# Designed miniproteins, single chains, continued (2), part 35

Each design is a single chain, and the fold is of that chain. pLDDT is the mean over its residues in the fold that is shown.

## One batch from the design tools (miniprotein)

Design m5264
Fold by ESMFold2-Fast:
Structure m5264 (fold): chain A 76 residues (1-76)
Amino acid sequence: MSEEEAARAAEALAAGDVETVLEIVREYAERLAEKFGEEKAAEGLRRAAEEARAAGLDELAEGLEELAEELRERAE
């Protein structure tokens, strides 16, 4: 994730705008999949979802798990 994208995601998260956070993360995950493969990108998103859930951000965690599953299905 670029520093600018990370800053935008952090601002959206602070504002409670989970939809914008997921949009930014999705774009980042697509670039990670292109560079490192879909399976590795999905693994990263799954870890992020676990951290989000531990922080009480259940809606964000759910969205991250959905993105991870989508990428994992595209792997192989």
Scores: mean pLDDT 78

Design m5265
Fold by ESMFold2-Fast:
Structure m5265 (fold): chain A 83 residues (1-83)
Amino acid sequence: SPLVEKAIELLKEMSKLSNPTLKALLDKMIEIIREAEENNWSPEELRARLMELIKSATGLTITQRFLLVGLANDIAAAWAEAR
């Protein structure tokens, strides 16, 4: 999906500009999105997996956590429309 590829591109650009902790987390989010594409996950499964990653992450500010939660929701919404 062009929307999913654009989301991955944006995450890659954010990763380049991020501190090592946030970079590692964004890179893992990209891996999860690719795994979801390969295994044809539902939007709910993708969202749940992204949220689990965010919940397990340490060293994030409250602002960074809210941003990542918003991104997870937007990615899941784009995923639903792309299928």
Scores: mean pLDDT 78

Design m5266
Fold by ESMFold2-Fast:
Structure m5266 (fold): chain A 86 residues (1-86)
Amino acid sequence: MTYVLVGKGVSDEGKQAMLNAGKGAEASGGKATITVEGDTITVTVENAGVGGAISLVGGAVHAELQGNVMTEKVEGDTHTLTVSPG
């Protein structure tokens, strides 16, 4: 399964949480790709195992705790978590 964590206009603290989530997913055996374009951060993890999935969801939840809003979308084998200002 592929996980995609997208942050749009999130706080610096939220952005850091998302970056850490990508690193945690790699440490758990996933392949993480991190792209930053202006105020948008995208973390894509291919072949995410349970540990990688937990790391990405944890990053999204941590960003939500910084005053952002998280939404989820599942399409086939791709799970997308989008975080935006609350």
Scores: mean pLDDT 76

Design m5267
Fold by ESMFold2-Fast:
Structure m5267 (fold): chain A 63 residues (1-63)
Amino acid sequence: MSDIQIAKQALQLVENGDYEGAIQLLKDAGLSEEQAEEAVKHIKDNLDNEPLAIMFVLGMLRS
């Protein structure tokens, strides 16, 4: 699965209120639990700006 597909899936999970699923998906992609929780928080804060939320998650996955 590409990083952008992971970011999009995390966004969908957060939109559905499945924060635990989003955290687990991001951890499976290589993020620590702290990084995954931070990513979910940023997605929640930016649900009305999908490109910004995707860019943030991509930045974390590529770090």
Scores: mean pLDDT 82

Design m5268
Fold by ESMFold2-Fast:
Structure m5268 (fold): chain A 84 residues (1-84)
Amino acid sequence: ASDMELTRLFRMFSQGASTISFADFVAIVRSLGLSQSTINRFVAVARQADTDGDGQITMDEMKAIFRQVFSGQQIRDIIARMQA
């Protein structure tokens, strides 16, 4: 997925804020109808990315998580679902 696609996705998740809470981030991804194995992998990677323990996910952290967990096509499918 392109950097612009991930930037767009972050803006949708954060509702225009500079960060998104870890809990809200997990809740949004769980709402996407993905398999339980994909969700489990996502939660594990996202938890590790919050190294400062502040409970806030930045745009760069979200981009890193998504690139590690999802294929480029899966990221595009997620964006399409969020826009529908």
Scores: mean pLDDT 75

Design m5269
Fold by ESMFold2-Fast:
Structure m5269 (fold): chain A 80 residues (1-80)
Amino acid sequence: NEELRAAIEAGDIDKAVELVRSADLRQLDPELIIELGRALGKAGRVDEAEFLKVRAYTELPPEQREAVIRALDEAIRAAP
């Protein structure tokens, strides 16, 4: 979580994506998953944001999944 937060804060999206790809989403703060999704959306990296949404659907428990998926859908729709 600390490494992921640092990568997002530094704008190092490639590092943030790599950290999340190798991680169990249930061990990450949902807020950091949402922030990465927003950063991906702003960068126009829609395919990666869609993949993150698919992972959220399959890996997160229902109580966290709905909020994360909604935020990712918003980020994808707002992408340039």
Scores: mean pLDDT 80

Design m5270
Fold by ESMFold2-Fast:
Structure m5270 (fold): chain A 60 residues (1-60)
Amino acid sequence: GVDADLLDAVVALTVQLLAAAVAIVSPAATAAQQAAAQAALDALAAEAAPLSAQLNAQLA
């Protein structure tokens, strides 16, 4: 089975990605806030690759 801590990490990353995406598209967001949210999305996307590899290894 899949490691519960790994699943929790994936769920947490997904929630953070959604929050960052909402911040980018918010009509109330300043250009600086949108740039910060984009940088956060880029960082979270970099974390997604190793988590995806770990999930694939556990599902194989």
Scores: mean pLDDT 76

Design m5271
Fold by ESMFold2-Fast:
Structure m5271 (fold): chain A 68 residues (1-68)
Amino acid sequence: SEELDRLGTEGAVYLSLGRYDEALEKFREALRIAEEEGDEESVRRAREGIGRVYEKQGRLEEAAKWFE
């Protein structure tokens, strides 16, 4: 999905800038769309994106819940 690719890219950019709440918003929206579409690969990527945000915040226990 072009929208999923865009959301993933935007999330990664916000994450690189330390804008964690905005990164989470983008990755959570990507997760919602991926779940609606039944796209298991996109669901996994969105979950990894969310986990990486928590990891960068030093919230390692929360990050672990999002990694499979």
Scores: mean pLDDT 88

Design m5272
Fold by ESMFold2-Fast:
Structure m5272 (fold): chain A 72 residues (1-72)
Amino acid sequence: MDAERRALAETDARTERTLASPVTQEEIDNIVKSLLDAGIADEEEAKKLKEELKKAKSRKEAIQIINKFLKK
């Protein structure tokens, strides 16, 4: 029954390692482009977000920056 949830927990552990990895410039560009295409961010907001994301030391930090931006 919970074998699928156990496999998911192992996947989550690998995801946590990935989240601790630094964000690449290509990933930052893709995220910002997606937000622009969705109409969530203006070009000026996108530039600000790019600068913030460049300062992110990990994917987890980048996600926090994005969430903070979206909460606004």
Scores: mean pLDDT 69

Design m5273
Fold by ESMFold2-Fast:
Structure m5273 (fold): chain A 76 residues (1-76)
Amino acid sequence: MVDWELVEATLLYLKGIIAYHYGDYEGAVKYFEETIEKYPDSPLVPEAYRMLAEAYEQLGDTEKAEEWRKKAEEIA
């Protein structure tokens, strides 16, 4: 049961990583936010926060990038 949720969270997180590497930073933000919203207890949540900060930085939203970076440090 728990393992199935981890698989789904991992796939969603990987979609975010793939989007990020293809330069689809808007898509990356969407997938990382979905990972956090749907699987808040996932061990991937701290990493998703870190990647959200990087994606927002690439989008030029420095304020949101700093906000998510601080959240990642608080839960890491």
Scores: mean pLDDT 80

Design m5274
Fold by ESMFold2-Fast:
Structure m5274 (fold): chain A 60 residues (1-60)
Amino acid sequence: KKELEQRTIELLTEYGRLAGLSEEEIQELQETARAAVEKGLGEQMLHFAELLLKAAREQA
């Protein structure tokens, strides 16, 4: 659970910076990831974060 949360937050943070999001928007993504993991949606959130980061990297 802790490692799943940490990995998801790191991926969303990297995505947010690549996508040009503000620090406030990145913080909101981190809080959303924590809430999702707490509700048992951590695997779905991790997969979504991986897809977002892949798409952002391919656009760069």
Scores: mean pLDDT 78

Design m5275
Fold by ESMFold2-Fast:
Structure m5275 (fold): chain A 89 residues (1-89)
Amino acid sequence: SMEQVRQEVDGFALGAKAAIAAAEGNVDEATKYLEQIYSLPEEARQAGLAGLAAVARFAGVKQEDIDRIVSIPDPAEAAKALKEAFEKA
């Protein structure tokens, strides 16, 4: 459906924004984007995590760290882990 497509595109964009905020060291902003992603329906939530992963890969974050981060159920802990991963990349 068009609504599902919109939600997935919006989710992906939120994921990319979360990763950019974390790369800039802004854990509070990254946490807010991740809270939005985690509240989305499953397909849109997965699209958000994919957008986050895409930016992290472009920045040289290891796939093992990406897989770990997207498995963290708490948005604030995920944002902190993402920032630390960018600092090591």
Scores: mean pLDDT 86

Design m5276
Fold by ESMFold2-Fast:
Structure m5276 (fold): chain A 62 residues (1-62)
Amino acid sequence: SVLSYEAEEVETPEGREYVVVVRASDGGAPVRLTVEEFDAMLAAVDASATEAQRAGAAAFFA
């Protein structure tokens, strides 16, 4: 729930196109990704979330 994703319509010289917009609840600027970039981002975010969750759990358990 730290990140949200939605399709956004973008006007390009070749006409209208849809991109995936990734927004962080932390108030960072949204990132616009192609479908391929979105898939790569999901893998990276999942790896990052796992690391952060493990660190957070360790701090809470201490």
Scores: mean pLDDT 63

Design m5277
Fold by ESMFold2-Fast:
Structure m5277 (fold): chain A 60 residues (1-60)
Amino acid sequence: LREEAERLREELLRKGREARRTVLESGSWSVDEKHEKAEKLAEEVRRLQREYERAEEELR
């Protein structure tokens, strides 16, 4: 149970870094596009954080 919440946290951190790295490495995108994509990815990470919080609360 707790392992699942911890796994979600680690996965969230990993995905956040990977997404950010992908945006930075992507040379096919313009500065404006890169910013928009980064914002969208950031929102996805935020959504994952919310899911982690919910899973952690479910453990209680």
Scores: mean pLDDT 70

Design m5278
Fold by ESMFold2-Fast:
Structure m5278 (fold): chain A 60 residues (1-60)
Amino acid sequence: SMKDIEKLKLLVLTIAELGELFIERRKAEKQGDKERVEKLEEEMEKLKRETKEQVSQLDS
């Protein structure tokens, strides 16, 4: 269905964004910036949560 394709596209985009955040988190770890690592981890979790909510909305 169109909703299934839209979900797949959303997941692919989310994975790409998570990849970018993962790279930035790794850079922060190398710099010893613990506060930035924590903020980036929070941003990654927020992105995952928001994506799950958007996927759920496509089912309604």
Scores: mean pLDDT 85

Design m5279
Fold by ESMFold2-Fast:
Structure m5279 (fold): chain A 92 residues (1-92)
Amino acid sequence: MEEIIELLERAIEEVEKAPSFEEALEIVRRTAEELEELAKRNPEIRLLAEITAGVLRLIVGVAETLAKRGVKVEVEELVNLLRKVLEGLKKS
C-alpha cells in the first residue's frame, strides 16, 4: 500500500512541474509502468498495484484521444484526476 501511495505522490509532484501536456502524460505512463513492475515484486499488493496502473493507463488513453480530437486537456485536470486516485487509495 505505502509503496503505491509514494509512487503516486511523486507522480503528482512531477506532473505539476511538467512544462508540457505531452511530458505530463509521459510521467503518468512511466508511473503506470513502475506500478506494474511493483506488482510483479510484491504479491501482497499485486492486485491493487495492477488496478492502479490500469487506471493511470486509462487516464493517458482518454487524454490522448481528447487531445487528438482537438479538446483542450489542461495539466491541472490531470493533477486533479491523479489526486482523486490517491484519495481513493488512502481511504481503502
Scores: mean pLDDT 83

Design m5281
Fold by ESMFold2-Fast:
Structure m5281 (fold): chain A 79 residues (1-79)
Amino acid sequence: MASDLKVGDIVGLQGKDGKVYPAKVMMIRGDKVYLHLLEGLEPAEPVDAYVVKSEVQGTLSQVIDGSAKVGRITKLRKL
């Protein structure tokens, strides 16, 4: 459940390669959680993304402990 997620939390995001990358929760609006990728995930520059709230589970520490499944990051929206 995403009820424990709040702004400032560090969460793990599972990339397409199956690896977990750290991201900080920047904003929560309705069912969307806006994230800032901290490192490790390609591309070469900083990336901001959002995910649906239900796809983000727990904090990075919980993911590292294997106690929580991390949601897949939604691709960055470009206009």
Scores: mean pLDDT 52

Design m5282
Fold by ESMFold2-Fast:
Structure m5282 (fold): chain A 76 residues (1-76)
Amino acid sequence: LTPYERLEAEASLYVMAGAVAKLAGDDKLALEYYKKAKRLLEEALREARREGAPEEVIKAIEEALKKVEEEIKKLE
């Protein structure tokens, strides 16, 4: 995996963990996992741009970041 692909995969795991925590009623844990996912997606976006990833990949990371930010706002 390229650096941005690894960061995206790692972020996806935290998004899943956040969703599971939220489903279990643990909003505090869900918020923690979504915040970790946000940081990883921000780094993935930076690395994707540095590596010259296709525009579609950059857009996909931007949309994933936007969705995670919305989940964080709902829990704050």
Scores: mean pLDDT 86

Design m5283
Fold by ESMFold2-Fast:
Structure m5283 (fold): chain A 58 residues (1-58)
Amino acid sequence: GPIAVALQDFPKTGEDEIALRKGDTVRVLEELDDEWVLVESLTTGETGRVPKSYLEEV
């Protein structure tokens, strides 16, 4: 999937989520809905969902 960068920190509020730090690089694996995407963090190796609005594709 496309590569994206975290625009801001995401603190993780659910068990199926991952935390992001501003500037983290992720690969988008799947769009789950209009608000959430499943990503693999290329920074940490973790997989989980994050808000789509927190990412910018590069």
Scores: mean pLDDT 84

Design m5284
Fold by ESMFold2-Fast:
Parts: sequence; structure tokens; C-alpha cells
Structure m5284 (fold): chain A 62 residues (1-62)
Amino acid sequence: SEKEQIEKLIKILEEIRSKETDPEIKKVYDETIEKLKKAKSVEEALEILLEGGGKVAELLKK
């Protein structure tokens, strides 16, 4: 089900977040995870992940 796929994505992102030491990047992961928990479809979840990934990429360029 879509719910199970979203739960799997949340678990993967929580694992990535646990290895992160940068507090600004951690905040982006926390916000992304919170949005994923409210996502109603896989399409919405992918849009949330792309937004979060873009924010992380910008922080890594500094």
C-alpha cells in the first residue's frame, strides 16, 4: 500500500538523519520527516523528498 511505502521512506530518512551531525541539515531532515508523516500519496511524498533534498544540497554548497 502507499502508506507502507511512505513508512519505509520515513524509516530510511530517520536512519540518514541519525548519522547527520550538522544541526541545520538535521533540522531539514526533521521537517521533511514530519511532512512525510502527513503525506497522503507516494506522489506527495516524492515532492516532499525533492524539496528537502534541495534544501540539504544548498546547505552543503556553503
Scores: mean pLDDT 84

Design m5285
Fold by ESMFold2-Fast:
Structure m5285 (fold): chain A 60 residues (1-60)
Amino acid sequence: MEELIKEAIETLRKEGDNEEVAKKLVEKLKEAGIPVDESAPTPVEQAEHGVLRGLLDLAA
């Protein structure tokens, strides 16, 4: 999970405007058991929310 979150942060920083990359990040986060807000209007926002949730889980 920690490695996945770190990878997701780097991917969003470099390719965060790419919707296909964001969709893949959302799927990876969901597979890792991180809840993602699928009601967010773009895959980028969904991935950003998932990364934030994962960071909160790591801090706990």
Scores: mean pLDDT 74

Design m5286
Fold by ESMFold2-Fast:
Structure m5286 (fold): chain A 68 residues (1-68)
Amino acid sequence: SEELINKFTKEMTELIRKLKEEGKSKEEIEEEIQKKVLEFLKKNPDLSDDEKAELIAKVNAELNKILS
């Protein structure tokens, strides 16, 4: 659902900012966020392929925005 994707994207945005403030490298932040995305997808197997792609795209956009 859109609400579920938006909530998770917000949580990932907050985590990215926190890890950056803690002095983590871009590579370490990307690895941690990728791990969280995979865990979320495993926990939400009812998401369509389109919804999974949208979630991945939104999280990657936040990574690029914060780490650029």
Scores: mean pLDDT 85

Design m5287
Fold by ESMFold2-Fast:
Structure m5287 (fold): chain A 56 residues (1-56)
Amino acid sequence: SSMKKLEEAEKRLIEAGKKEGKEELGKELAEGLRLIVEAVDFVAENPEAARERALA
């Protein structure tokens, strides 16, 4: 599922940031990815509502 792939990607970003001494950057990137996936899922589940929002 998309959510399981997102969780794995978030974990990888956090671990990569930690390895490079950039833990905070890794966390911020993981949060950004989650917001993008949530927005895509909203559009996929509610195409008419998303269209109305874009036209407003």
Scores: mean pLDDT 73

Design m5288
Fold by ESMFold2-Fast:
Structure m5288 (fold): chain A 55 residues (1-55)
Amino acid sequence: MMRLMDSGEPEELTQRLEEVLKEAEEMLKAGVPLSEVQRRMALRMDEVLREAAAR
């Protein structure tokens, strides 16, 4: 599987994950520690995935 929509996730999921990634990138560029960024990303991603799975 190269990259042919392998995730198969709904559009809203992809959109939210992109937002989380952009937020993380901004935080890293602002000098926020990687550990803190990782922790926040993990929480956000978990929440997004749970919402998608619950539906």
Scores: mean pLDDT 71

Design m5289
Fold by ESMFold2-Fast:
Structure m5289 (fold): chain A 72 residues (1-72)
Amino acid sequence: MSPAEREEVKRQLVRELNKYSDALDKGDKKAAEESIKRAREVIDSIPDEELRRGLREALDTSVAFLKKDAEK
């Protein structure tokens, strides 16, 4: 990726994760799901496979944990 492309990807990912966190605090399940879907799309667009795998794993782990905590 070019430096500009990498910065844009970072900005998009941070923006979606912030939306996700805010949506969870507000109890807005639809907004939370939309933010995660967009975050996954951003991650899947990353050409660096190792970085993409690590970020996907971290995202999935965080989502699973927060979802279980919200269910209890």
Scores: mean pLDDT 75

Design m5290
Fold by ESMFold2-Fast:
Structure m5290 (fold): chain A 60 residues (1-60)
Amino acid sequence: SDQQETLQMLQFISELSKKNSLDVVNEAMHVAQQALRDGLSTEEALKIAEKKAEEIRKKE
């Protein structure tokens, strides 16, 4: 639903920004944008972005 998607996106960006550097946020959002471009849902794109942010934090 439109309202749930908007809230999910805002919550994701807010939480990501609180716990991650701008570089990590930018990288995760680029991955989310690419997933959306490839036809994935907002939910799938955000899950991929969240995993990307965690991987950067733990491996770099």
Scores: mean pLDDT 77

Design m5291
Fold by ESMFold2-Fast:
Structure m5291 (fold): chain A 75 residues (1-75)
Amino acid sequence: SKEEEAKKLMEEADKLIDEAFQSPSVEERIRLLEKARELYDKAAEVAKDNPKLRQQAVRGSVAATLLLVAEELEA
């Protein structure tokens, strides 16, 4: 289902966020955070007809974007 697809994309994005927090490299963290944001954005699109799930995906995308901005400022 679209709901299961969106959940799977968010789970993959969450794992990338965890990997970014474990990475000592700014370049690697930026790459992982960019991929996480992409997956959350895709999840939000897939979940467009499910407001709660879409909201969760959008929150993930915003969080990843804020983390990415912080990393870019250090680069």
Scores: mean pLDDT 87

Design m5292
Fold by ESMFold2-Fast:
Structure m5292 (fold): chain A 50 residues (1-50)
Amino acid sequence: MKEISPAEGAYVLYYRKEDGTIVASPALKEAVESGELQVSEEARKEILES
């Protein structure tokens, strides 16, 4: 089991477009895809598709 502080999440940021889609950095996509970061299913889909 892995636990990260909320502050550590801040370095792996993304921004949202006007229509609500997410544009994510490659580092964020890799962290979400590998399971290093657990996000909601909705956020995961948007991050991986950006």
Scores: mean pLDDT 59

Design m5293
Fold by ESMFold2-Fast:
Structure m5293 (fold): chain A 73 residues (1-73)
Amino acid sequence: DVEKVLEEVERAKELAERLAKEYPSPEMEKLAKEVVEAAEKVYESTGSPEILKYYKRALEAARRLEELAREEE
């Protein structure tokens, strides 16, 4: 379901941008960039089976970023 993948990736990108703004650090910025780059790859791969690879990468980076934000609070 491409629509569901795009929705979740968009939410991950929004979360990454918000957390990077609230808890600015070099590590947070690096993880936020990783989420954004993976999300852009998902958008580019909508016609490709590789979309799932980038989708998983975006969600993994978002999870790590969320963990980091909790530690920097």
Scores: mean pLDDT 80

Design m5294
Fold by ESMFold2-Fast:
Structure m5294 (fold): chain A 81 residues (1-81)
Amino acid sequence: MSKEEAIEKLKEGVRAVEEKDFEKAIEYFKEAARIGKELGDGKLAALALQAASLAQKMKEEGYDEKTLKEIKELLEEAEKL
């Protein structure tokens, strides 16, 4: 497992959110969090879990553009690690 693989999963999760497939987005973000944990990268794992929580919120409450923007900001932070 690599950081690059985790970032790719975060990008796939963002795409799934844009397609309004929130269940698939949650799965991708959880996989990114798992990879972060296996790498010992607690910051990467935490950012991915935050993204999963925001996608779960959209699954329950409906799509929100501001929440997608927040998820994209989490991805940008993860890419800087």
Scores: mean pLDDT 87

Design m5295
Fold by ESMFold2-Fast:
Structure m5295 (fold): chain A 67 residues (1-67)
Amino acid sequence: MKIYLARAADVPALTPEQIAAYNAAFDELREEMKKALEEAKTLDELGQVSVDFARRIRERAAALLAA
């Protein structure tokens, strides 16, 4: 149910505490995406929401790794 970083981004530098924080942050992002998908009324809107959140997740993971 919780989202954690993909294996490609799972590096030895990450602590269990950091992984838990990532899971919490990505879980919130997933809930936000679900709400946006519920508001979408067309396939085009659904596609745009999916693309936007996929990019957001990638950007978040990169920022967390850079911090």
Scores: mean pLDDT 68

Design m5296
Fold by ESMFold2-Fast:
Structure m5296 (fold): chain A 76 residues (1-76)
Amino acid sequence: MARVEVREVAGPTPVRVTLLVVPAGEEPEFEAAPGHALATVEARLPDGQVLVVSAETAGGEAAARAAAEAALRAAL
């Protein structure tokens, strides 16, 4: 079964981060709320699974990408 972790980072512009571990070959889709930016990053794990990290925020694409990359690095 896929493992899912969802968290919100509090601040003046909140960020919702979703971490998902899926089998290789699965391509999960993420959908942003209206007015929010979404960034998705992924890394292949040694066991052949894929760690997918998605970040959603009203703070724009650069903020979403920075949050997704930081969460991916922290999970590796």
Scores: mean pLDDT 74

Design m5297
Fold by ESMFold2-Fast:
Structure m5297 (fold): chain A 75 residues (1-75)
Amino acid sequence: MMPSVEELLKRAEELRDSNPAEAAFYLQMAADVLAAQGKNEEASELYREAAELFRQSGRPGTAERLFKMADELAK
């Protein structure tokens, strides 16, 4: 079963301070669900937040990719 956006966002908040990379992964999953629903502005915001957390956790390449995805969805 697919987790809801609300469940993914709650999990991300719980992990933000202890495991920012895993929190970023949950934010990316929530953004993917929102983008699939056509909620591109909301998805863009979550991709940017995930990118920032990946950058902070030493994954700059993943962060750069997500920033580009956010820019594309934000028009």
Scores: mean pLDDT 82

Design m5298
Fold by ESMFold2-Fast:
Structure m5298 (fold): chain A 87 residues (1-87)
Amino acid sequence: MPSEEELEAEIWVSLAEMAVAISKLALEKHPEFQTPEALELLKEAEEYVEEARRALEEGDYEKAKEYAEKALEKVRELDELFKKLEE
């Protein structure tokens, strides 16, 4: 059985990966939202997800969670930007 720390890190990384994938799909479905700012936020979120996955694979569960949280923060900023672009 994985440790509680490992399981928590896996959950955070999986949530971040799903959130980034959903954001990317939303951006692809709405080309009008593909501003330079939105594309930069998505790129940063994808980079943080890659770092989180790498940390998880290396057994650095604290670092994996930290990078997953950073990816989710970028997704949140992207969601706020989309809401402003709709108005």
Scores: mean pLDDT 84

Design m5299
Fold by ESMFold2-Fast:
Structure m5299 (fold): chain A 63 residues (1-63)
Amino acid sequence: MLSEAERELEERLATLPPEERERLRRLYEELVEGWKAIGLPEHLARSLAAGAVLVDIEALEVR
């Protein structure tokens, strides 16, 4: 089951230009691997990474 943050991230990415969507997907994957590398379970790593990318999207929307 996807977390709420993961679902929201997929919905938000679908509305972005392809260039921004690709950049943020790469950021998400990098964060997931980073969290897993320090010992977090995959489900927590994915949830935290999705939340972090959503914060980046909010920063883009402020501009």
Scores: mean pLDDT 78

Design m5300
Fold by ESMFold2-Fast:
Structure m5300 (fold): chain A 60 residues (1-60)
Amino acid sequence: SMEEQLKAAEKAAIGGAKVGVLLGLDAAQASEFARLNAEDLPEELREEAAKRAGELAAQQ
């Protein structure tokens, strides 16, 4: 469902941000990891997850 896809995108974003913080990666690398986490999702949700991960990583 769309709700499940949105939850998956948020989970991908949080995962990317956590990896970014844990490994000392920059925001761009955190975004790329989130994009990979969301590879099974539509392109728009994948890009939203990547953007959100970068924002979260920048906040520590």
Scores: mean pLDDT 78

Design m5301
Fold by ESMFold2-Fast:
Structure m5301 (fold): chain A 68 residues (1-68)
Amino acid sequence: RTVVLVDVEVPEDWTLEEEFHIQAEATRLLKEALAAHPDDVDGAIAEAVRRFQERYPGVKVTVTVREV
C-alpha cells in the first residue's frame, strides 16, 4: 500500500499548536489532491504543495512517498 508522509517546517516563533494545525492542513490538502488525481500521485503532490505554499508561503513542506 502506498503511504504518503507530509512534514512541515514552520518558523521558529510559531507555537506547537500552530505547527500541529498546519501539519493537519497540509495532510488534508494532500488527501484531497490524491482523491482528485488517483492515477497521478506526483501531480497530486505537486498540486497540494502549490496550494499550501500559496496559503502559507513561510512554511516549508516535504512530502515522502513509500510502499509498505
Scores: mean pLDDT 76

Design m5302
Fold by ESMFold2-Fast:
Structure m5302 (fold): chain A 68 residues (1-68)
Amino acid sequence: SLDELAARAGAVIKELYELAKKAGDEEAIKQAEELENRLVRAHALGDEAAVREVLREAEKKLQEVKEK
């Protein structure tokens, strides 16, 4: 469902934000905030394709941070 996709995207963004904060990575913090804003708008509009894109981008960025 859209709500389940949005919840998953939010969880990934939260994990990205927490890792970025611990690393003091201001750029990654800003990226997580931008993804959260995009997620909120897409979910409010019922745009499932946009929510899926935010999830995909958030998962990719989280993987990149974890591999550092």
Scores: mean pLDDT 85

